# Designed miniproteins, single chains, part 18

Each design is a single chain, and the fold is of that chain. pLDDT is the mean over its residues in the fold that is shown.

## One batch from the design tools (miniprotein)

Design m601
Fold by ESMFold2-Fast:
Structure m601 (fold): chain A 62 residues (1-62)
Amino acid sequence: SMEEILRRLMEEARRRLAAARTREEEVGVLRETADRAAAAGLPLGQIGALLDELGRLIQERR
């Protein structure tokens, strides 16, 4: 389901962000997550919401 795809993408992105040490690595995670979400067929609105949540997590970890 789309919910399972979203959950998996979020879990993988969170794991990658936990390992990221630079802003460039953080941006790379966002870009790769967006690309994978689009390839999986997620609507633009859901991809946007996913990226907003990941961006919020990046800001909060600082």
Scores: mean pLDDT 83

Design m602
Fold by ESMFold2-Fast:
Structure m602 (fold): chain A 65 residues (1-65)
Amino acid sequence: GELEFAERVIAHARRLAAAGRLEEARRLLTGVKQALEKKIAEGDLSFEPLLEEVERELAEIEARL
């Protein structure tokens, strides 16, 4: 489902960051963040914890750029 897809993209972004591919990781996480924000705006609040995780991961990657 949508949740499982988002989690797989986040896992892939983490692997990219671990390999030093920070710009690619940032781009993927930004896309996931936008998709999750849209779902929450449409009324699906179950995505809020995953959005918080993505925002934390994105901040860590941006701090390394």
Scores: mean pLDDT 83

Design m603
Fold by ESMFold2-Fast:
Order: structure tokens, then sequence, then C-alpha cells
Structure m603 (fold): chain A 92 residues (1-92)
């Protein structure tokens, strides 16, 4: 099963779409890259949307998102709606 990830701008527009993800490891790396790209742009805020094939995988994606955010020192807020996960990160 594959998940998709999109990096969202401040107005909620899609800035980047990452390649389809086949594993939680790919998801963690995509999130790490998204956060690094936002920091490279000089931004302290990042938002992502992840569409998962199932609600169970959405819950696993939400957990992975929180773990990566914490690992990189970002304050992370995650919301799940069915198979879709929304996350907002703020760098202190």
Amino acid sequence: SEATIQLLGPSGEVEETFPPLSSLEDLREAIREALERQRAKGWKVASIRVDSPTEELAREAARAIREVGEELGWETQVAISGTTVYATFRFP
C-alpha cells in the first residue's frame, strides 16, 4: 500500500508533492525532507497532508509524523480525518 504526501504553503496551497510512498520508512524520510526544505527556505512553520490507503495506515502515519517532528525539534500538531492526516509543525 502507498501513501502520498504534500507540502503545503502558508495559504494551504500545495508547494510540493513527494513521490508515492510504499512504507513507513519512506514516509518518515519524506517528512524529514519536507521539514528540512522549509528550514532551508528560512521558514519556522511547515504543514503537510498525507493521504493513506486505509484508516489504520493513517493512524500509523500520524504516529510517524509525531515521532519525526519530535526527533527534529519541531512542535507538532496532528489531526486525522478518515484516511487523511494533516500536520502542522512549528520550530521554537
Scores: mean pLDDT 78

Design m604
Fold by ESMFold2-Fast:
Structure m604 (fold): chain A 79 residues (1-79)
Amino acid sequence: MKEELEILGEASAALAQAANKDKRVEPYALKAFREANKQEDVKGMALALAEGLREAGEATGDEELKEKADEVLARLEAL
């Protein structure tokens, strides 16, 4: 639980910061947060945010966002 919440917080912060720096990320961030709100558990919420990071990185060509998505997914799979 604590580790899942930390992963969720880091994914949320990364996506929000990316959207603040690049407006092209904003629609992906909004979609990801809406999908996260539909999830019943913290792990599901974090997975939704990881998908948003990946989609934003793909759309903008931002390798750091794609790497962050992979990091979040790997950490969740290790739980």
Scores: mean pLDDT 84

Design m605
Fold by ESMFold2-Fast:
Structure m605 (fold): chain A 87 residues (1-87)
Amino acid sequence: SRVEELVRRLLEELFAEREANQPGSEEERKRAEEIIPPLARETAEYFERHPEEVREQLEEALADPSLSPESRRVAERLLRVLEEYLE
């Protein structure tokens, strides 16, 4: 699905950004390649089944001033993916 593609791309970009700044082991790269596809699938299925609940959860997370900059960036990108799906 389009949502799965967007989520997978986001996860791949986040992993690539981390690898560019702090290169991990080959085992860590293999693990990412193995977990990203099923994680993207599960996330997309949850978005499709519970879009309003996911939106509320992401908005609540973004309203928390103690949320880390990294988590905030991920939540903002996920909310954008969800909004594109609902349009």
Scores: mean pLDDT 75

Design m606
Fold by ESMFold2-Fast:
Structure m606 (fold): chain A 63 residues (1-63)
Amino acid sequence: RPEEAAQRVREIAEEARKLGLPDSFVAALESTADGFRDQAAAGYDVDEAIESLREAVREMAAR
């Protein structure tokens, strides 16, 4: 599950890159993947936080 959480965040970073968001933003998303892995490894449910992150990326791309 920790690696799944990190992978989901990396997939969101890839989606942001495909949508043409700034490289600095994509790099920030990639760097948060380790944080989500650590939280999941500690037993936290990160699913809502990851979904909120995906929604934020879609909102930024729509503006």
Scores: mean pLDDT 78

Design m607
Fold by ESMFold2-Fast:
Structure m607 (fold): chain A 87 residues (1-87)
Amino acid sequence: MTVEQEVGLALRAIGLGIDLTLSSGDQRVAIAREIIRLADDAIRNGAGRITLRAIRQALETALTQDLPADLRAEIEAVLARIDALLA
């Protein structure tokens, strides 16, 4: 990934995390799924530690919110993948 792409992903992760805390219902589920897709894209493209930490923070924020159990499990699985990459 380019530095510009990395910065863009990190800023988008931060923004999605904030939007998630301001959302409810189906909108919250949609934003949480966007964060998961962002994480999958970042991992697939070899994003660096700073970008992965920003995405990790957004996913942790998502787990503090009221979300369906299946979506929470999906977020926990993605967090485990990021934690393995940050080790």
Scores: mean pLDDT 85

Design m608
Fold by ESMFold2-Fast:
Structure m608 (fold): chain A 87 residues (1-87)
Amino acid sequence: GESLRELAERVAERGEEVLKVGESSPKTPQSLIDQLRDLVRRAREVAESGKADASTVAGLAIEVIGLAFQLSLETDEEAAKKALEAG
């Protein structure tokens, strides 16, 4: 099975995919781009710290899903579909 560090890295990678989808559309709110950037940074910090615990990683994963869903409501139709597939 994957380590908690590897799971944190996957959360960061998924967050980066959602961020790229958001950045691909001029309709995406800047506040949502900023939230996605902060999430990716925090997930990377958890992965790099060597102190990843299951609760922290699960919380970050839930945040990625939530921001992907919010992006789907607040962007154009094409980006919304891609956000739901990435989150």
Scores: mean pLDDT 84

Design m609
Fold by ESMFold2-Fast:
Order: structure tokens, then C-alpha cells, then sequence
Structure m609 (fold): chain A 78 residues (1-78)
């Protein structure tokens, strides 16, 4: 679960989080298709990420992983 999110690039994670913000407007199938088409994820991987982001716990975890990746890079710049 966490390792799947950590294996995403910061750009892919940001894109997935942006799509999750539209989960009330987009079906899981539409979100999966957008992740495959625009972010280069496999259909299986994209579907699993969409399932994770459809839960409050999965969304929170993805936000924490994104902040950790961004924080680590920022600390190396500082």
C-alpha cells in the first residue's frame, strides 16, 4: 500500500491527489483512465491507487507520502 504510493514520482502523486479532489465528479473508471493516459501508470496500478484514494485513510496517506518526498527534496536544497 504505502510502497505503491512511494514508488510514484512527485508529479504522479500530485496528479493522483488532484484527481482524488474530483472523486465526487469522476467515476473510479474515469480516474483510472486519466492516470493511465496522462501519468503513464499501468491499468492495474492506476486502479489500485484510485481505490486507495477513494478512502479518507488512503487519501491522507498519499498526502503524507507527497509531503515527505517534497520535504526531503526541500531539505537537500536548504
Amino acid sequence: MEELLRSLSPRQLAGALALASHRDQLSQEQMTRLLVTHFGLSPERARRIVELLSTPEGLKLAEEVFAEKAGTSFREYA
Scores: mean pLDDT 73

Design m610
Fold by ESMFold2-Fast:
Structure m610 (fold): chain A 74 residues (1-74)
Amino acid sequence: DEKKKLLLEVSKYLEKMGDLSSSRAVREAVEQGDIDLGVGIGEETSKKIIKDGGTEDQLKQAEKVLKLVKEIKK
């Protein structure tokens, strides 16, 4: 499933941001087939980092997550 593959990319970028718990939660959502849960976790975590301000690397990873979330929602 293409949407599951994109969510695994979301998990990878969350891990690169240092959010290991959210990364794991997205992987578990994929394993359970809960696409909406995985999308929600990725979107919420990334929007929070952008709003609160992170490092330049964290902001770049968060933007990549939001781009993937938009693709999954199609």
Scores: mean pLDDT 83

Design m611
Fold by ESMFold2-Fast:
Structure m611 (fold): chain A 64 residues (1-64)
Amino acid sequence: PAAEAAALAAAGERGTQAMKDILKEVDSMPEEEREEARKLGAEILGVPPSRSTEYLGLAYRRQQ
């Protein structure tokens, strides 16, 4: 139904906007804070620190 398609489109748009906001924050963050976010994201996922864990850590920190 059209309502279901609209809900999926809205969810996708919110995800894209959230990613853009995170990227802007990463660009504005000092290097030491980015390193902290990377480590935090790595702990949350239980994986080695990487670019992906950096974004996750930053997103988590923003929700605090």
Scores: mean pLDDT 66

Design m612
Fold by ESMFold2-Fast:
Structure m612 (fold): chain A 65 residues (1-65)
Amino acid sequence: SHLEEEILNTDDLEEVRRLLEKMLEQGVSIAELSRIEDQVDFEKALLVAVYMLKLAVDRVIERRE
């Protein structure tokens, strides 16, 4: 996706955070975020991991009746 390419190519962690928030709004999958995490440096990977965890937690809560 175009947002994934922007995350891979930017050096601005603040932009990475904004792009990840945009991806969550667009319904990104945990699998897609995991693929991005595998392709980035440690600092970007930490941000991706935080958003993966948030998405996973939100889905666990939603599945509880």
Scores: mean pLDDT 82

Design m613
Fold by ESMFold2-Fast:
Structure m613 (fold): chain A 88 residues (1-88)
Amino acid sequence: MSAEENAEKVREANELRKEGREVRVRLRGPASGIFGEAANTIMEGAKQSSEKELELEGLMRDEDVEHLVEAAREAAEKAGATVEIEVL
């Protein structure tokens, strides 16, 4: 990774620590496994319990939650599958 890329990730982590709140997001459905990679792009620490269930827990900003929901919806549409999204 470049020094600039690494610095940006550190900056994002610091912002998340300041502006983030503890959130739990659960994705369930036949396509939930497809969302694991997209979720990891938005929030590090995503856990995939199975191909049909993905659980995300940790600090997240409101805009990151919105991006996660949008990415999950797009992935489901592309796959022609259903997904249930719960934000706690």
Scores: mean pLDDT 60

Design m614
Fold by ESMFold2-Fast:
Structure m614 (fold): chain A 63 residues (1-63)
Amino acid sequence: EEAVRNLERAARLLYEKYGYSPEEVAKHVKLAADALGLTDEQVREAIRRALPPEVAEKVIEAL
């Protein structure tokens, strides 16, 4: 639960504040998710909550 929320915050921060590309966000999110033991569905949920729909789908495709 808390790990999913932390991933959501990280994805939003990387994209919106640091200007990372969807591909760069995907790389960082995947590493964090693997370290936290999150499932693919939890990762997709976090990304879709964090980012605008069009950007979220690009990040998910790059995973």
Scores: mean pLDDT 81

Design m615
Fold by ESMFold2-Fast:
Structure m615 (fold): chain A 62 residues (1-62)
Amino acid sequence: GHMRGVAAAEELRRIAETRGPILTEEEAREIAKRSGVDEALLLELLRRHPDADDVGVALVTL
């Protein structure tokens, strides 16, 4: 849902600002756990969009 996607995008931006713009699978799992977004969905988005900003845009538009 929109709210979970927005929460995931905000957590993604926080992690990217501290750890760098390229997400690891471990960071994606952490975002999923904290935001309630499906882990498999975040891992698929990471595969398609290795840049955190692009993943964040995709999450907000879900």
Scores: mean pLDDT 66

Design m616
Fold by ESMFold2-Fast:
Structure m616 (fold): chain A 81 residues (1-81)
Amino acid sequence: SDEELYERYLALIEAGRVEEVGRLAGIQHAKIALAKAKTREEVEKLLETARKGLELAKEKGDKAAIAFYEAAIEVLEEALA
């Protein structure tokens, strides 16, 4: 599974689909973080950190990082709903 995921990321990078790479990585990152979180406060702190990351990514114009943090925020907000 890790090999298949890695090859999928490489294929997307090769195709120049950097925003899709960012989005998939953001979803995965948020899911891993949620699996480790023990309290609602920990999830809220993850969301605050992701929002700060998004602001910095937008300031730098990093399209992959913007997609990453937007996707991570979506997953974290859904978990708090």
Scores: mean pLDDT 84

Design m617
Fold by ESMFold2-Fast:
Structure m617 (fold): chain A 123 residues (1-123)
Amino acid sequence: SRLEIQRLLARVGSLAFKLLLEHPEEVRELAREILRDPERAAELTVRFVREKYPEEFEQLLRDLGVSEEALGYLLAALLLVGSGLFDPELVRRLIEEAVRLLRQEGREDLADAIREYFQSLLD
């Protein structure tokens, strides 16, 4: 349902917010690494999140029914938006990768919701 999608996305946002509040300097370092090598954004973000909140990350993967790579791109985009290193074109690129993977994984509902949210944020 639309409400369940909103609740799942709120949990993803809450995890990103927790990372930004509790690990701000490490998030800024991660954001700098992503800016240098955007192709590794999902890998770098997954590694960082799993080190900080492994149980919450694994539960989100199960509840969303998505790959680590898809969730990694989505979290990378949220952390860039929340950091002082916001690049709109890079955020668009990361969201397009997340959307592509979510569609391949049968989560068209999440892909559409994420695309609409970030389009409204970046436009």
Scores: mean pLDDT 87

Design m618
Fold by ESMFold2-Fast:
Structure m618 (fold): chain A 66 residues (1-66)
Amino acid sequence: KGIQLLFDVIENRKKLEEEFKKAAKEGKPIKITVPYGDTLYGQLAAALIKNIAKKAGVKYEINLVS
C-alpha cells in the first residue's frame, strides 16, 4: 500500500528530478495526487515528491487523498 508508493518514489527519484526539471524549463506546472495520504508512508512519499519539485524549481500542486 503506502509503503510501496514510498519505495516507488525513492526508486524513481532521479527520473522524477529530471522530469520536474524539464517541466520547469518548459514552464509547465506539475499536479500530482498522492494516495494513502492518511498514512505515514503516503505523507512521506508526498514530502519527498515536494522536495524534489522544490529543488527542480518547478511549480507544483500536491493533493493527498485517503
Scores: mean pLDDT 79

Design m619
Fold by ESMFold2-Fast:
Structure m619 (fold): chain A 57 residues (1-57)
Amino acid sequence: MIERANTINEAIKYARRMIEEEGLSDEQVIEELMKRFGLSREEAEYAVAMARFSLKA
């Protein structure tokens, strides 16, 4: 759990950068996170949601 939590945090930072700098769609970011960090689709969707939430709140 601890190691996975660290991976999720890195994925959230990466997703935030992709959204801010490249304007990628949520689906494109999800696929990139799965490829780069080895996340499940659910974990990648969570990371994108957290990145989006941090940018709006």
Scores: mean pLDDT 77

Design m620
Fold by ESMFold2-Fast:
Structure m620 (fold): chain A 73 residues (1-73)
Amino acid sequence: GDGKEGAKLAEAAAVAAASGDYALAARYSQRAWEKSGTEEGKKLAQEAAKKAAEGDGVGAMRYAAQASIAEAK
């Protein structure tokens, strides 16, 4: 389902943020937000996208990882 796709996209966002590719992290976080099946997953993916846009790679990675966990249910 879409929630599983959202979880995978959020995980990809966390990997991109960890590698310093904040533009890619923001793109994957936005797509994770669009594909999420939970309100918690949406909020966490949205925060990941904001942190990536701010250049906060650590914050982006943490929120994206949390979004992936929330969306994996």
Scores: mean pLDDT 81

Design m621
Fold by ESMFold2-Fast:
Structure m621 (fold): chain A 75 residues (1-75)
Amino acid sequence: HMEELIKKVEEAIKKVRDALKNKQLTPETARALGFVLGTLTDREAARKYIETNLPPELVPAALEGLDEGWKAVRE
């Protein structure tokens, strides 16, 4: 369980890092960003970050990732 979670977080971090290097944020990478934030930080802080920093069209995917990440470490 914990090893699987660590690998999922590592994969999500890599996707976000690659997207930031190329300045190409897609719904897939926005979801990965949300997942990482959901695992590492407070849910409301992560939600505010997403709503403030992402384009509106990518917010739904990022919030979906946030919910998945939050549940993965807490449920």
Scores: mean pLDDT 76

Design m622
Fold by ESMFold2-Fast:
Structure m622 (fold): chain A 119 residues (1-119)
Amino acid sequence: SFIEKRIEKILEDTEKQIKDAVEKYKGKPDEFYKAMKEIAGRAFFQLDMIIDLAKNLSKEDLEKLKKYIEEFTDRLIKMFVEAAKKNNVPKEKIDEFLKTMEEARKYLLDRIDKLINEK
């Protein structure tokens, strides 16, 4: 409940930040792309901090956390890619951004797997 609420808040805050960036950088795809990278970095950093708080959870609760992180990071990545496409970010930069976010997602999931294996 507590961890789920924190993850949901990260998604809500991130969606708001993306909407704010769309308005602020209207017609400026390079500045918009830079803002998107900063927003994504912050979101993934906050998820990493949640995993640090989760180290004392049971194996069952860690497995539930892994499913939530998988679902929420998938939704998060889709939001960023959609926003970048709608705001005319070049395909090559979107592909690079997607790769970076997928690597960050894998890093988070590998961290949770390590915690599960310690139980």
Scores: mean pLDDT 85

Design m623
Fold by ESMFold2-Fast:
Structure m623 (fold): chain A 80 residues (1-80)
Amino acid sequence: MDDLKEQAKSRRDVMTFLRDLLQQQNAPQSLIDGVDEVIKTYDKAINAKTEEEMKKLMKEADKLSAQTQQQIDQWYQQQQ
């Protein structure tokens, strides 16, 4: 469980960095909100009381992260 918690913290920290980067680049609020939802889901995983709940929430956060990254990539393509 502790190793999963540390993974969740690491992934949350990456998303926090990405959020700050998007704000600096004047990205649309919808993309920033998407990253915030990923961060909130990782926070739920970090605070999970069971390993099973933590794994479920991490999978959910990973799916949201992939979707958000696709939207960010599409936004960058539209800016070019």
Scores: mean pLDDT 84

Design m624
Fold by ESMFold2-Fast:
Structure m624 (fold): chain A 91 residues (1-91)
Amino acid sequence: DEERKKLQETIKELRSRQREVEERAIGLAVKDPESATKVMELLDEAEDHLQKAAGALRAGDLSEAKEHIKVAEELLDQATAQVDAAEDRLA
């Protein structure tokens, strides 16, 4: 249905954000390996939640899917903040 399609599109969008943040973290790895590692850990946690969200959608549990999407989004926001702070510190 329309709600399920929207949630699938949100998961796809969040995975695109993961790729963008991952590229930035790779750029940090030489000068700030500690921050790069922390960002990658947050991205791994976000991916786990996105996989769980996709599984919940397949099972028809829209509420569970929404909760995992929300957690993944919060983790991606944290990863973005960490990479922003590290880049600012290096500038």
Scores: mean pLDDT 87

Design m625
Fold by ESMFold2-Fast:
Structure m625 (fold): chain A 119 residues (1-119)
Amino acid sequence: VDKAVAVLEEAGLSYQAELARRLGKQGNDREAYELAVDSLSGLADSIAKRAQELIDKGGDLEVVQRQVDNLRHIAGLLGDLADAAREAGFDDIAARAERAAREIRDKADELEEQIKKKE
């Protein structure tokens, strides 16, 4: 579960990271990986929604670009988490993390194209 904790800490999700660490100490490794996927996916959804609202309101495109960069970073963390979950034998969680990473990258690409059209 060290990777589940590490990706949550890297994303700034310190409370969820501490929960994942406790789950690992209890032998609940599966729940720690599931928590990490769900937490990173939820964070990405929140960021994407705020970025879209900024575009729709004619807000600062530099702020939107930073949110796109944050989404790409979270997708990378989900990729690392997928590799670790697969190594631990949780192929279903790895598949969920990989799917979430793809969806986040697609959303980041969509937002970046919207930025280019408004320049």
Scores: mean pLDDT 88

Design m626
Fold by ESMFold2-Fast:
Structure m626 (fold): chain A 71 residues (1-71)
Amino acid sequence: SMEELIKEIEALLDELLAQSEPTPRAIRQVLLRVNIKAHEMIKEHIDDKEKRFELLGRIQIILNERAREVG
């Protein structure tokens, strides 16, 4: 489901941030890697183009909010 996929992506983000150095550069690299991985997971699990665009938008909001918190 879309909600399970979002939860998986958020869990991955939390895990990678916990393992990352607490520097703006290292955090930015984590956010970039999670964004790439999220796109791959969405392409793999979501066949509907409309739902894909909706999910990508939701993920972008999550990543932007996290970037703002850590900046």
Scores: mean pLDDT 83

Design m627
Fold by ESMFold2-Fast:
Structure m627 (fold): chain A 95 residues (1-95)
Amino acid sequence: MKTVEVEGEIYDANGKKGKGKATLEVESVFETDDGLIARGRGKIETEDGKVYEGEGTLAVMKDGTVYAALRSADGTLYAIKGNEESAKKAREALG
């Protein structure tokens, strides 16, 4: 099973929540003209030690950006904008 990690700034409906790490257990990958989209089971770990799990989506863009989103069981949506190192690792893992 392929796992991808993204580190960056975490956002919810109220704005920035700080820094954290998203982990995606990849179930499917779709190629687009602008990059790759991966879907699967997601996990977000915040810097304050909280853990959220749910359905995850990861977009690895050809311009070098990476974005992840996770919907937890209670319907809360979390987003991560990944750093450049995470984008590089995600491209290598999914390519």
Scores: mean pLDDT 80

Design m628
Fold by ESMFold2-Fast:
Structure m628 (fold): chain A 92 residues (1-92)
Amino acid sequence: MELVRRAGEHFRRALEAALAGDAEAAARHFAEAARLAALAEQTEDLEEAARLEEEHMEELKPLFEAVLADPEALAALRRALAAGEEAARATL
């Protein structure tokens, strides 16, 4: 039930938090995004999920580029990625 869309929203919030220097909020939102994405892969239509992910990635591209240009935001995102990987493994 819209798990892919909710994952995309949390991923956007994680990138925004990283750019704001809030590493703790970035980690929380990325962990929730990873958890929701893992659940979506198990329960939702994979073809529709892939299309929604592609659409969300296009929308998030400017935020990704902004994070990559900011060393502090990139460090916060790297910490968030580690938290997200752990959350995804715990969900599987």
Scores: mean pLDDT 73

Design m629
Fold by ESMFold2-Fast:
Structure m629 (fold): chain A 117 residues (1-117)
Amino acid sequence: MPMATAIVTLTLGPGAEARLTPLGMPAPAEVQVHVVEGEVEVRAAGHPAAVLRAGETLTVTLKDGETLTLRNVGDGPARVFVAVRSAGGTLVVEGPGKEARVELRPGAVARAEVVIP
């Protein structure tokens, strides 16, 4: 089966938090977090917490229903690219008062931009 890819661009205000949860995934998703700007704390099930700065990348594996949490721990805005590779399913991106759903279709690349002030 061809893999599906989603690329989510997150803009996080100071202290803002986003949660990313794979749903309906037939296999664990590979999630790559790349910080473009700012300083972001990354928390994922089964992985030690890490703080990433601009230019740094972390790869984690998420099972269906496991949550990746990204929090801007800097005093300015943070920009993060999150690339998710899976055999299918949906990626749910949540922040205060915001929800986005990104469908992962095998053989396709989905893109989304989410701003959490």
Scores: mean pLDDT 83

Design m630
Fold by ESMFold2-Fast:
Structure m630 (fold): chain A 98 residues (1-98)
Amino acid sequence: MSMTQQMMQMTDLIIQGNIQQATQLRDQMMSSLSDQQRIVVGSVFNVSMSSMNRPRSDVQQLVQQQIDNMRKLGVSDSDIQQSQQMMDQVIQRINQAQ
């Protein structure tokens, strides 16, 4: 299963309130990933968790902070673009479900 598919499952579990299962999947992913990929997965997890409990504007600010951090830490432009798209989709899905 691809990293993208696993991150989608992780975000789905968070939206469903299955935080324990989402955390287990995150940890399983991180054990096999590069340092840069671990930053991507962690950022998507953090934004997904924040989206459940924070106003949309605060979460959008967090997304920008995560993107800036990934850039500073040498995450590839392709991984940054993928993570931003995923974070934006998660925010939209959570706001539509509420």
Scores: mean pLDDT 82

Design m631
Fold by ESMFold2-Fast:
Structure m631 (fold): chain A 84 residues (1-84)
Amino acid sequence: VEKLKELIKKHTGVENPSKDDDFFKLGGDLGKIRKLINDIKNEFGTEISQKFLLDNPTISNIVNHILDQLGVKDKDSVLDKILK
């Protein structure tokens, strides 16, 4: 949970991103997306395709996808802890 919050802050440059924030609107680009995907794979062992992020670029969509891969059922509760 803590590491996921840190990764989002690291790659968005925003100290407290909103659930509905668009990754590209926060200054994200394809290079940052690739770095985020690599860090997620290294930390959680889960993989997100670049295509998925291009189609679903909101912070909540990215976090929900990771939580789904980790088998977390109460995604909204985790989102509230990570994304204030």
Scores: mean pLDDT 70

Design m632
Fold by ESMFold2-Fast:
Structure m632 (fold): chain A 90 residues (1-90)
Amino acid sequence: MEEKLEKADELLSKLPKEKQIIVLRGAITALKRVMEGEDVEEAIENLRKAADIVGAPEELKQVMESLIRDTENLEEALKWFEEKLKEVEK
């Protein structure tokens, strides 16, 4: 989990602030929906569409997908993305 979050941070930091916010909000929404019982594949598809709109690199999309598929650690991933979004919005 920690290694995936570090990789996500590295890849996100290469994007402009506005694009980071869009990707982070997409990831937070996807994680919350999976935790509320939405299908994981549907959540991933919706996140990939948002990432494609901002031109996110394929490696970032793969890391985000991997984090959403890690259903045992969804709460930890959600907390990290929410904290990261707060930092980026400053």
Scores: mean pLDDT 80

Design m633
Fold by ESMFold2-Fast:
Structure m633 (fold): chain A 110 residues (1-110)
Amino acid sequence: MKKPTEEDIKKFEELIQKAKEALENGDYVEAIRYILKALDILSKYFSSEELYKLLPKTINALAFATGVADEVIDPENEKFLETAAEVIPRSYLEDGIKELEKALEKLKEM
């Protein structure tokens, strides 16, 4: 398994804080964008199976949103982000951020 860089750990932590701020401000589109960017960092260090074990609520919420949107999961895909913001409940985004905080702890232990 590849050791996380200090830069990637810092970026991941910053993305979690930005997601929290966006969610507190009611900006669900930006919250989901930052969550997706955080997942892109994790995908460098964890397989898809490991990510599902680490972030099951986040992965399931995004999978549900893709089924509704019929769009590619991408932090730059505004159509996907808008649909995801409409269909993913706030509580799922709050749980997703908590799963990302747990993933940050795992990255720091590697």
Scores: mean pLDDT 82

Design m634
Fold by ESMFold2-Fast:
Parts: C-alpha cells; sequence; structure tokens
Structure m634 (fold): chain A 80 residues (1-80)
C-alpha cells in the first residue's frame, strides 16, 4: 500500500540519519569538521523524512559539501 511504502521510506531516511550521527560521535575528537558535517547531513535526512522533499535535501547536501570540501579533504588526509 502507499501508506506502507511511505512508512518504509521514512524509516530508511531516519536509519541513515542515526548512522550519520553515530559516525559523527566517533569522529568528534579526531575530525571535528567532518563530524559537524555528518551531523548536518543527518539533520537533512531527518528533514527529508518529515517533509518528503528529497530533492531540496539533496541540493542542501551538495551545497554544504561544496562549501566545506577543502576542510573535509584536510581532515580526511589527517586521518590517513
Amino acid sequence: SAAAAEKERKEKLLETAEKLEELAEQLRDKAPVLAEMLRKYAEQYRYAAETGDTQAASDAFQAYYNAHQAQLEAEYQALL
């Protein structure tokens, strides 16, 4: 049913948000900029789950990534 499909869609988005929040907590001390980005991605997934606006969420993810790419690359290199 449409209602069951919508529930499953929402649950999958919330599961992704929870996993991103767990990763952010693990990286808090080692990669604080990456950790903050993961938390903001989790917020966007929660927003998509609540509103059903997956395109706006996707656009926001891309804009955030582009704005912080240099910082993410520096953090990632430090983790290697």
Scores: mean pLDDT 78

Design m635
Fold by ESMFold2-Fast:
Structure m635 (fold): chain A 61 residues (1-61)
Amino acid sequence: AKAAEIERIREELEKAGIEVEELAESTPIAVMRAIAESAIAMKEPTARTVPNLVADPPEAA
């Protein structure tokens, strides 16, 4: 259902530390997914490109 998809997308964005501006209830799910994918992709590449595992152990996860 639409509500379940929206909740899942919001949880993923919040977990990544990305605050999405007001998501109107009239906004299609496809648009919400596209926004979430783009935002998450923009955040993740930075973390993955600079893990620094060879110099020091990674910080606590």
Scores: mean pLDDT 60

